# Ledger of designs, part 98: designed miniproteins, single chains, continued (4)

Each design is a single chain, and the fold is of that chain. pLDDT is the mean over its residues in the fold that is shown.

## One batch from the design tools (miniprotein)

Design m15611
Fold by ESMFold2-Fast:
Structure m15611 (fold): chain A 72 residues (1-72)
Amino acid sequence: MSAEQLVRSALALAERAKEYVARGDVETAQYYVKMARRYVELAREKGADQSLVDEAQKAVDDAEELVRQAQS
């Protein structure tokens, strides 16, 4: 998997997590956030453009915040 593919996968996983939060499935959303975070880390390690890594990291952070709010 290329660095760019890892970024795309992280973005897709973060978006999936937001969908699960919206439907009330917080446990599944947490799992997707964890996977997305791992893909961001791998993309960074493989030398993805910093702007793409920052975009993916923001998407993961936004999804994690939605999960946190849904748990309250």
Scores: mean pLDDT 85

Design m15612
Fold by ESMFold2-Fast:
Structure m15612 (fold): chain A 67 residues (1-67)
Amino acid sequence: SRLEEARRLFEELAALLERSRDMNAEERQALSPEFQEIARRLEELSKDPEVRELLEELAREREEELE
């Protein structure tokens, strides 16, 4: 489902961001195409109101984790 895909992609994006913390600029640039592809797909999926609501909830949960 679109909701399951959105959740999976959000988790993949979060994992990439965490991995990039210990990377140098060249290594982060190598991840750029993967990051951009995930972001592009999430943007397309977020046109669905249910997906947008789910992504807002996931983002809120992540903000709490990053306290």
Scores: mean pLDDT 77

Design m15613
Fold by ESMFold2-Fast:
Structure m15613 (fold): chain A 66 residues (1-66)
Amino acid sequence: SAAAEEARRHLRELERAVRAGDVEAARAHAQKLEASVAQLRDAGDDETAAELIAEARPVAEAFRRL
């Protein structure tokens, strides 16, 4: 789905921003990822949403250490 593709794009951009130490970009992509995951849940795609949340967890932890 378009929402799943958009969520995966924001996760990749979040990972890139965290690696670069770009706090502003990381925050922006984290917010957009959360919005896309919410859209997936609203659409009933709970499995994809859960997978993305699990994949994002170590990236979110790395972001908190910036």
Scores: mean pLDDT 83

Design m15614
Fold by ESMFold2-Fast:
Structure m15614 (fold): chain A 85 residues (1-85)
Amino acid sequence: GSLERAIDAMLEEAKQRGLSPEVIEELERARQAVRDGNYKEASEELRKAAKILIDEGDYRMAMVASILAAELDILHRLEERRKAR
């Protein structure tokens, strides 16, 4: 889906720009979590990536990671509500 592609695009940019191994690792964990359908874990890993990006001064990528984390949290909550119906 579009969320997987957005995370793949962030991961590619992070690798091309030579961002920290810590950011790359959290983005790879988020990508794997999305592939596994674990949207809660993916949201948590993207929030960790956003915090590292803020600490490193990359506010643009931190904002993108935060938006994707929020979208994944909403998707997780919708999946849980769908199961309760």
Scores: mean pLDDT 87

Design m15615
Fold by ESMFold2-Fast:
Structure m15615 (fold): chain A 62 residues (1-62)
Amino acid sequence: MELLQGRSLVLDANGVAKLVSLDADGKIVEEVVAPEDVARIQELLARMAAAGREAARRLAEE
């Protein structure tokens, strides 16, 4: 599960991938992700998380 900017990619009990987020009212919103898009979305989330970790590391050094 990748967590980024209030978004999470999760698998339900049947293996269906969903993007979970909060709307402006704090309501949980779930969107079904096509199986062929799961790997691409997971890769994008991982790259963004890596960039965030690098930025946090630079801030921690100063």
Scores: mean pLDDT 67

Design m15616
Fold by ESMFold2-Fast:
Structure m15616 (fold): chain A 57 residues (1-57)
Amino acid sequence: MKEKAEELRKKAIEALRQGNYDEAIKYFKQALELAKDDPELQKIFEDNIKRVEELKK
């Protein structure tokens, strides 16, 4: 699960670089679901989602 969550995080970061904030949020949410048993990764992905949502404003 961790390696798959890290792949999704990389895809989200790539979407952010392209200015595709909705796609980035989608990938971070998918990574968050895979990190269900890892509270540290969950916090990171939740924080990333909040930051991207602020960038969309």
Scores: mean pLDDT 79

Design m15617
Fold by ESMFold2-Fast:
Structure m15617 (fold): chain A 85 residues (1-85)
Amino acid sequence: SAEEKAQEALEKGKEGDPAAIPELIELLSDPSPEVRRAAALALGQIAAKTGDKRGLEALRKVAEEDPSPEVREAARVAIGLMTGE
């Protein structure tokens, strides 16, 4: 389910394992806004813990173009965690 996917994405963010980054980048394109939001936040959390900023370009696209205001906001938060701005 979308709820299970979103929770798994958030859990990967808490774990902070950079090996999860490619999967989280793919989830930024999920049909569910809840999943895309969770993936954006998880990428930001991994970057905050490890300094691994993969996904930054994908997050910039999401922040500008995603149809969901809540997903765009999550992407902006993640970008802030990656760039220190």
Scores: mean pLDDT 89

Design m15618
Fold by ESMFold2-Fast:
Structure m15618 (fold): chain A 93 residues (1-93)
Amino acid sequence: MEEAIRAVREAVDRITQAALESPENARKATDEAIRKLRELFPPELQETADAVADALRGLYERVVQAYKESPEKAREVGREGADALIALVRAAF
C-alpha cells in the first residue's frame, strides 16, 4: 500500500510538471505512471489498478486545461486529484 501511495503522488507530480512543458509530455508521463502502477498492484487488485489508470488519464486532461487558466489552478487540480487517487488506493487495500 505505502509503495502504491508513493507512486501515485510521484505520478501526479510528474504529470503536473510535464503539462507545463506540453500536453504530449503530460500524456507520456501519464502512460509511464500507469505502467508502473499496474506492476505494483497484486493480481486481485487489477480492477483497482484499472480505475486508478482511468482516473490518471482524466487528471492529466484536467491539469492541461487548468494550465491554460493559471499555473496555480493546475497545481490545485493536481493536489485534489492526488488526494482522490490516494483515497481510492487506501479503500482497495
Scores: mean pLDDT 78

Design m15619
Fold by ESMFold2-Fast:
Structure m15619 (fold): chain A 65 residues (1-65)
Amino acid sequence: DAARERALELLKEAGLSEEAAENVIDFVLNDDPELGLALARRELTERVGEELAEQVVEALREIVA
């Protein structure tokens, strides 16, 4: 899945390990993807800043679409 591969690459660019990136994707795809996306945006903004967090969240949205 191209969207999943892009999300993994963006999360790794944000400084996450491959295992941590997989965990983020699994968390977002759990019971409530909208809530998962909102929580991921919040946490990533704190860690890597708003610009990169937005790019990661957009890639994650493509997986859930």
Scores: mean pLDDT 75

Design m15620
Fold by ESMFold2-Fast:
Structure m15620 (fold): chain A 69 residues (1-69)
Amino acid sequence: MSEEEREEARRVAEELKKKAIDYAKQGNIPLAVRYGVAASIAYVAAGEPELARKTLEEIDKLIEESKKK
């Protein structure tokens, strides 16, 4: 994987993560999960597996918070 491809994957991952967080805050759990998983895959493609795990953990926490009354 080229350095340019990794940089593009990081940009895409960041955009997807932002959308996932926005949907999670709106209580749209299906879209939050969809974009969160997509962001995680993009981070792995960018060579950033730690960011992928952190992204999934953040989305999971937001989903759990939305379940509490």
Scores: mean pLDDT 81

Design m15621
Fold by ESMFold2-Fast:
Structure m15621 (fold): chain A 55 residues (1-55)
Amino acid sequence: SMEEFREYLREVLEKSKTASLEEELKLLADILAYARSLGISEDELWEMLNEIYKE
């Protein structure tokens, strides 16, 4: 579901703070594949990420 995906994004963003570059790239690839499987557009994904990880 969309909610499960949002929770997954939160977990990935937290992990990325301490992950290596290689691990971060793998996580990014997984996020993109997951989003595509759910029919989430790149724009929607970007908005979700910005909302979760605000400066």
Scores: mean pLDDT 78

Design m15622
Fold by ESMFold2-Fast:
Structure m15622 (fold): chain A 62 residues (1-62)
Amino acid sequence: DKLREEGIKLAIEEGLSEEQARQLTDTVLGSVDAAVAGGAEPISDEQLLSAVRNVAREKAER
């Protein structure tokens, strides 16, 4: 919800379309949730948003 909205906003700021930003943010959030469910320690919202920004930047450069 709020974290997803912030992730989408960051991905758009890095140059992705709204559709690409939504797909990428959902993928990153889903991957983190799966890792935590598997026993990984929860990461901070700040770290998660940084991950979204980094992946978005890589995609925007291509």
Scores: mean pLDDT 78

Design m15623
Fold by ESMFold2-Fast:
Structure m15623 (fold): chain A 81 residues (1-81)
Amino acid sequence: SAEAERLRAEGEAAFAAGDLARALELGMELAKLGIRLQAPEEAVEEAEELVRRAAEAAKAGDLEEAERLLEEAARVAKEAA
């Protein structure tokens, strides 16, 4: 939880500074951490695929799609826990 809190705080600081790429990178790290801590191995693989798709959307500049995919990954992890 301390690691998750730190990643969230750093992400918010990056967003406030206008560094959207860094904010998204930290958001993806936070999502991966949540998946690894909460989900069984089978669900981790599925949720990590969604995180990879979010990274592709971010590279294309579609931050809204990236956020949606990260939320979906978090839901998959919670459902499997």
Scores: mean pLDDT 70

Design m15624
Fold by ESMFold2-Fast:
Structure m15624 (fold): chain A 83 residues (1-83)
Amino acid sequence: MKIAEEVEKMLKEGKSLEEINKFIRDYLKENPDDLEVVKDAFVALAIATEYEFEKRQKKIDELRKKYPNLSREEIIALVEKEE
């Protein structure tokens, strides 16, 4: 899979998840009717999303320790503000 191979290289090079996500979306926009490209883009997007979820969860856990009385929604808003 061309997109997944590129995403793997980007991850090994330490590129940001935002750059990887944008690359996947741009590639999908240029090749929307190619079923193989669409499927490969979905797999690559899932990989990028999983890494972003883990990163976000770590930030949420840290903020929960600092602000134990805040709701999950308020903590998520703080994570988004600090990103």
Scores: mean pLDDT 72

Design m15625
Fold by ESMFold2-Fast:
Structure m15625 (fold): chain A 77 residues (1-77)
Amino acid sequence: SLSDAERARKLAENGKRDYGEGRRLLATAKTIQEINRGIGLVLRGIGDAYEAKLLAEKSGDKEAAELGEKILNGEIW
């Protein structure tokens, strides 16, 4: 099984990817269904970022905590 620090890093990277893809989809969306898909990816990315931040704080992994915080603040494309 993964350590809390390794899990935090994986969740932060997954959150960054999903958040970025959701934002790109929203930028090009032409239908309500496409908008809903983009919103779903953004929300999933935020959820993963929040879990990553909690695990990173528990493990002392500053890099994973900072990545999670940037996603939560909307500072990542």
Scores: mean pLDDT 82

Design m15627
Fold by ESMFold2-Fast:
Parts: C-alpha cells; sequence; structure tokens
Structure m15627 (fold): chain A 90 residues (1-90)
C-alpha cells in the first residue's frame, strides 16, 4: 500500500540522516556544525514528509491513515533529535 511504502521511506530517510550525522562526527565536525547539519536534515525530512502526504491525499488515502503516517514521521524526527543530542554530549 502507499501507506506502507511511505512508512518504509521515512525509515530509510531516518537511517540516511543518522549516517550523515555519524560521518560528520567521524570527519571531526564541531558541535555547532553537527547542530546545523541536524537542522538541515530535519528540514529535508519534513519537505519529503509533506510530499508523501500530498501523494497519499491525491491517491485517496484516508485522513486517519495520513494522520498515523504523520505521527510516525514526527516520532522519527524526535528520535533523530535525541540521537544527535547524545552524540554531541559524548
Amino acid sequence: SLLEEALKEVDRLFEEAKKKIDEAIKNGASNEEINKLHQKLIREFWERVKALVAEMRKAGVSDEDIEEFASYAFKKMEELHIYTGKKIKE
């Protein structure tokens, strides 16, 4: 289903974002640079989430399923924030 594919895409984006944070740390990025990268990744994540919501609405996916998707995406963005914060404190 479109919902299942959108949820899978969110998981993929989350994993890519974590990898980019890890690579920045490995390359000696400052805490300020890591915070700026996190902000950029959250903006890119949110833009993709909006595009997926638009595609699902166009395809006739229910408001209930779209709300479930949006809640999951917000949870993943929060998990990325926590992950980045832990890396900065290490």
Scores: mean pLDDT 86

Design m15628
Fold by ESMFold2-Fast:
Structure m15628 (fold): chain A 106 residues (1-106)
Amino acid sequence: MVPLPASAAPDAEAVEARLRRALEAEGFADVAEEAARAFAEGLVAYGRGDYEKAVEYFEKAAALAPDSRIGARALAYAGEAYKKLGDDEKAAELFAKAAAIDPALA
């Protein structure tokens, strides 16, 4: 299950800072700032209903930190965005990839 933050849009900077710390703790310090920013921007876009833009940002975050918990969550959020766009096949693929990296997302 991949819950969205209730106030992602006004709190994007705070969300980015939190995600950056989580990525640094997992050993992704060299990409933590860019991956966290991409993830936070994806949450903002998703919260606004811009699912196409949300997918772009979440896939970017996952590509920067591919075997991280944040990367796995980004793939799951991208899957949720694809479901909103009506692409259930792509959503299923991304959920499977996310679960393979972090089984808690299955």
Scores: mean pLDDT 77

Design m15629
Fold by ESMFold2-Fast:
Structure m15629 (fold): chain A 82 residues (1-82)
Amino acid sequence: MSKEELKRKAAIYETAANIAEVGGDLAAEMGRPDEAVRLYQIAAELYRKAAELYEQAGDTVNAERFRKKAEEMERKAQELAA
């Protein structure tokens, strides 16, 4: 894939991850921790995929940003699962 194609694909994963993160936050607010945990786990996976694609495109700044987002989502899931 070209760098442009990698960045476009990364942006799609970023958008999907953002939707899952928002869904997780809403589920947590609604008192549905099991749903929130699942959505945060999905968001973490999608943010990791975005980070990998940004890394392949040479965009190390966005790669690091989305790795940290994935870690944040994993921590949120762990807090609610306890």
Scores: mean pLDDT 89

Design m15630
Fold by ESMFold2-Fast:
Structure m15630 (fold): chain A 99 residues (1-99)
Amino acid sequence: GANELLERAEELAREAIRKAEEAIKLAEEAKETGDEKLIEEAEKKVLEAEILLGLALIQLGLAKKLGGDEELLEKVEELIREAEEKIRRAKELIEEAKK
């Protein structure tokens, strides 16, 4: 049902946050060391986070149409916003690491 879609959206959003946090750490290390391989790994983690975020948004959109639990919906929307912010931060750090 709708709540099952929201639970999947939550899991996807949390994984997107985790991948974005990994990308941030890799980009910060690349900035300190100048290691181009760490930049490539950070970019891969950003791509993975963006894919997971896209899937979470699809699940959330379907759950909204089916009338899922309001509190769970708000929680998923907050996690999606956190994922978007961390992806943005990771991208900024990657560009800084490139010079």
Scores: mean pLDDT 90

Design m15631
Fold by ESMFold2-Fast:
Structure m15631 (fold): chain A 88 residues (1-88)
Amino acid sequence: MDKLVRPDELLMELLRKVGLTKEVLTLGEVLAGIGYYVTKEKLADPEDPTIVEVGGTLLGKMFGRDKIDMRDSKEILDILLSHVEEVD
């Protein structure tokens, strides 16, 4: 069951760039918005699409990293959960 979450200001700024303007979203909507941001900004490495080059982006600022391995889904989720407040 998708949890309702309220993103922090940094994550909201990222989500607004992909057309998500709600104050409260499902966790699934947040994850989809981040995936669309990666695609729209062309951050995936062309030779290895599991590696995302996020240095200098809002996503890099949020994660505190220059590169993200998208296969490490647990670490990605743990970092994302630190940027959202659960609603009920």
Scores: mean pLDDT 78

Design m15632
Fold by ESMFold2-Fast:
Structure m15632 (fold): chain A 60 residues (1-60)
Amino acid sequence: SLEERVARALETLSPEDRIRVEEFQALYEIYKVVSNFKDKEGLKRVEERLDAELERIEAR
């Protein structure tokens, strides 16, 4: 699930990489907020950004 991917990404990110951790957490918070609105285009754009960042983290 998306939540499982986010959890694994946060485990992969070093606490010393504060900027990366903060940027990723901020993006995930934006995703959660947008998902509560019936804005399909906005949700798709945030999902695409989150998926791209997740793939980048998963690739190391």
Scores: mean pLDDT 73

Design m15633
Fold by ESMFold2-Fast:
Structure m15633 (fold): chain A 64 residues (1-64)
Amino acid sequence: MEELIEEANRLGREAREAYEKGDLETAIELMERLVEILSKVSRTLALAGEKELEELKRELEERK
């Protein structure tokens, strides 16, 4: 479980860095992996991640 939390924190940071650099596609891929890990740890955190992922996908679509 500790390993999953560390991995989730890493994916979250990398997703945020990708978003700040304008790489929405990479940010979405990293967030999808984060949500998968969070679903094994906490339903509440997984739902929050899914909501953020939906917003990122919407922003990517609107950019194009």
Scores: mean pLDDT 77

Design m15634
Fold by ESMFold2-Fast:
Structure m15634 (fold): chain A 65 residues (1-65)
Amino acid sequence: MEEVRKKIEELIKKAEEAYNSGDFEKAMKYIREAVELADKYGVKPDKETIERIKKLQEKILEKLS
């Protein structure tokens, strides 16, 4: 489970980096990959990570609308 949690954290960081570079499609892809990994392995991210995901999704959605 630790390796899955680390991969989720890495994907969230990559999504944040993609968002900062203006690549909103890539940022969304990384967010979706992180969520799919969590669902597949039954991993519940900590509250801090969940909040980061939610805020990033909201910002991406604003840019893609």
Scores: mean pLDDT 80

Design m15635
Fold by ESMFold2-Fast:
Structure m15635 (fold): chain A 55 residues (1-55)
Amino acid sequence: SVEERVRAAVTTDPKEALRLRIEYLEEGAKKLPEDSVFYKVLRDAIEALREELEA
């Protein structure tokens, strides 16, 4: 699963874990209505993780 891959990646490459986490959240957001609170929360989380990856 994506969660298992994230856990494995954290052990070897934390930036790869961040990329997989972003991918997981983007797939989740795609399944939600754009006006939902969950969509907004996922979008905000994705933006925060992208900033962390760029730092």
Scores: mean pLDDT 76

Design m15636
Fold by ESMFold2-Fast:
Structure m15636 (fold): chain A 64 residues (1-64)
Amino acid sequence: MPISDEEILEALGRMYVGLANILLSQGKYEEAAEMYREAARLFEEAGNKEAAEEARKKAEEAAA
């Protein structure tokens, strides 16, 4: 199966969201916000604007 660059970027974005959720559960809010921002960047590169926007909202919530 050919794997597109967009699919790889989406997979990486999902991994960063997972890591950010773990960091939030540990009270590491600044680190979680950074991981959500990285996920948002990856989703934008993948062309998934909705996932990118959701990740940005989570980053703002974590940083608040």
Scores: mean pLDDT 82

Design m15637
Fold by ESMFold2-Fast:
Structure m15637 (fold): chain A 79 residues (1-79)
Amino acid sequence: SKEEIEKLLEELRELKKQKEEHSNDRAIQLELEGRISVLINKMKEIAPDSKEVYEEAKKILPDSVAIQLALMEMERKDK
């Protein structure tokens, strides 16, 4: 549902805030990237055919490796 997607996007914004608070801690940064990956996988289950959802996630965390890899995986499947 739209409400569930919006909730997951808000969870990504919270993780962005935590990354900013722990910018100097590599271990915490890696843990947060893992949590971001879990949220992106939930988004794929809810909206598997909507690239706009993942593009919105990228706008929230543009430098996230997990989000970049998720978008690349979607593009490879569309070959």
Scores: mean pLDDT 77

Design m15638
Fold by ESMFold2-Fast:
Structure m15638 (fold): chain A 83 residues (1-83)
Amino acid sequence: MASAVENLPETQIRILELLDERPLTAGELAERLGLSKSTVRRHLAQLERNGLVRRDRRTRRYSLTELGRKLLEAYKEALEKEK
């Protein structure tokens, strides 16, 4: 389980952190991260495929799943225990 977080790009971890605060659209994530909307959508598609985020069809906002929250928590704990 912990090993899975090592394969996430830093940008995807940042997306999970932002979504842990509140549901956001791809556009809002792009603005906060200083990335293009297309780049953010690519990362979001991968995170949805991995079951870490879900998209609300009506609002088009992304939310952290229980799995995504647990993975983010494990990532933060692993960083704290590293050198």
Scores: mean pLDDT 77

Design m15639
Fold by ESMFold2-Fast:
Formats: sequence, C-alpha cells, structure tokens
Structure m15639 (fold): chain A 67 residues (1-67)
Amino acid sequence: MKFIIIYTKSKKAEADALVAKIKAAYPDAEIELIEVKDGAEAGELAKKLKEEYPDAKIFIATETNPL
C-alpha cells in the first residue's frame, strides 16, 4: 500500500512521526515524503497525486491542517 505525506518544513517532525506510526502498523508500506512551501502548494499537489495514484493514501501536514 502506498502512503504519500505532504508537509511544510515546520511540520517535518509530525510527518516523521506519522512515517514511524505507519511503518509500525504496515511494515511493508511504501511511504513517500514530499516537502512543500505552504498549504496552497500542498492542496494542489495532493489533488494531482490523487489523480495519478488513486489507490494511495494521502496525508497533509501544514499549519492549517496539522496531523
């Protein structure tokens, strides 16, 4: 199962914690971490990635949408 975590620089610690949690629950999970500038870029990227990878689980960690 593919997990994509989109985060802003200030939320990297929360993204790293989510990676650890996912790996503990799903050891064979494919996890991709993507750093973005802000919430607007995160939203646009999430929309594009959901279209390209419809079966992927996408998480967003930003100042307006914390994990």
Scores: mean pLDDT 80

Design m15640
Fold by ESMFold2-Fast:
Parts: C-alpha cells; sequence; structure tokens
Structure m15640 (fold): chain A 72 residues (1-72)
C-alpha cells in the first residue's frame, strides 16, 4: 500500500535510480500518503543535485496541486 511505495521511493533514491524514485513517490502521493509529500521533496532535491531543475519544479508543482485538491 502507500507506505510500501514511500519505502520503495527512498530505496530507489539510495540507489540513484531517479526514474523509479519519481514513479514510486508519485504513486504514493496519488494514494494520499502524507509521507509522500516529503518523499516528493526528497526526489526533487536529488534531481536538482543532478541539474534537472525543471523536472524538480514539475514534481513540486504536481505535489502542491494534488495536495490543494485534497484540501478543497
Amino acid sequence: MGKELVEKAREALEKGDLRSAIFYAMQALTEGEEEAIEVVDEVAKALEEKGENGMAKALRTARDSLTALRAA
């Protein structure tokens, strides 16, 4: 369930597998896991460290949009 996706996203980050990290973090976020918000930020920071600032910004925007929809 969502907690497992958060764990998989962090494991992918530790391995440097940013594609898998993005996938699992977004899946956890869509399942409504609060920890997914933090994991998406962790993935975005890893992307920024690689110079992929545009992709990091897109991930944070998706997080904020989904969080706002849940609060409405």
Scores: mean pLDDT 79

Design m15641
Fold by ESMFold2-Fast:
Structure m15641 (fold): chain A 62 residues (1-62)
Amino acid sequence: PTMEHAVEVLTGVSKLPLEYREEFGRSLVESHGASEEEAREIVRLLEEGRVEEAAEKVLGLM
């Protein structure tokens, strides 16, 4: 995946209701091998609108 694609996907996730962002965090742990701490930090960055920093962390998991 590219940084551009990651930012596009995460921008979409950041606009979803809270329950979908929480499901996204769970998918990072279950499907991408993130720790609970890493998933929580990524979701927090998305809630703060820090999409580029969240994308860098997600790409680090892949």
Scores: mean pLDDT 76

Design m15642
Fold by ESMFold2-Fast:
Structure m15642 (fold): chain A 78 residues (1-78)
Amino acid sequence: SKKKEEAIKLLNEAIELAKERGFYPLYMTLLQALRYLKKGDYEKAIELLEVALDNARYMGQPELAEILEKALKLVKEL
């Protein structure tokens, strides 16, 4: 699915930004979300992406939040 491929691309962008910014707990959560997304466990991927989005918002990271909002929307359409 093109939506799945785009969601994976966005999630990889969020993973790299979290790593570059030293947000290691968020980075680990995003790695787990990516594994579930690739496996086709969309319910688990959504749960982890919602936790990651809340964390990005709490930390005042608007760029990460925007990427995660876009990824979450795509995964919800799978």
Scores: mean pLDDT 90

Design m15643
Fold by ESMFold2-Fast:
Structure m15643 (fold): chain A 98 residues (1-98)
Amino acid sequence: MPSKELILKAIGLALSAIGLLFQAELEGNKNPKLIEAARLIIEAALLLQQGKFEEAIELAERAIELAKEVLKEDPENPLAREALELAERLLELAEEAK
């Protein structure tokens, strides 16, 4: 069973990713890679809560890859940078919990 502290940190990252999705909608940013990266972060956080660390790592790594692809297209995209930071923090949490 994941620690209460780990679960709370995972919830915080998921809420940040949800906020990112709302911000993207408000800005009219419909980049499918950015939206998919944020969705993967939310799903990975849910998997962490369930103790599925290996699956959470796989989704976090995929989210990192997608966020980096958005940054190749638009290097100054603040939402893509935020998605990358959230995915990297989620990966660190999943690896430490294993």
Scores: mean pLDDT 84

Design m15644
Fold by ESMFold2-Fast:
Structure m15644 (fold): chain A 71 residues (1-71)
Amino acid sequence: MTVEDILRVADDLLVDPAFADVGEALREAVERGANSPEEVRELLEKEGREEAARVAAMVIQGAAEGEKARA
């Protein structure tokens, strides 16, 4: 997944009031220089944003499962 994929997930989350804070955290991580889902997760974990880090981990897992389905 690319930075663009992360930003799309962040935008989708920002539409839902229950997840708007997670969406903001994902965008902020990208703005701070994170350019992969792994870097976003690591940066959010370092800042104690556990919920946003969990969402980033789910995005990484989804991408890995998508590659298996494509093979």
Scores: mean pLDDT 72

Design m15645
Fold by ESMFold2-Fast:
Structure m15645 (fold): chain A 69 residues (1-69)
Amino acid sequence: MEEAIERALEFAKPVVEKLKSAKNDFERDVYEALLIIAVYTAAYGDAKSLEEARKVAQEALDRIRKELA
């Protein structure tokens, strides 16, 4: 699971950098939506089960949100 989380974090990294650089609320909303899409896409692509995909996506998003706080 940790390796899958790390892959999701790496895949989302360009979007995280854009989100950190966002200049207004609308731009932040756009990059937040892209972040969710990127993380879920990466988690789903490598998952052996839907439960694993959800766990990977949730953990990756939680780590990113802590970094952005």
Scores: mean pLDDT 82

Design m15647
Fold by ESMFold2-Fast:
Structure m15647 (fold): chain A 69 residues (1-69)
Amino acid sequence: MVEELIKKAREALEKGDYETAVKYAEQALSLDPNNVEALRILATAYEKLGDVEKAREYYQRAAALMRQR
């Protein structure tokens, strides 16, 4: 379930295991492409991994979904 993948991604992020956080968040996003939590986890994980361009892309995608009326 998407919720379980998000939980595992958050736990990995909190542990500093950014590669595992990316893996679970990407799996969640493949099931729900508009999952704001998955996008936010990916943005934070890529920022921590030093991939600023990917982090920015995922932040912008999450923001665009939150701006929809």
Scores: mean pLDDT 83

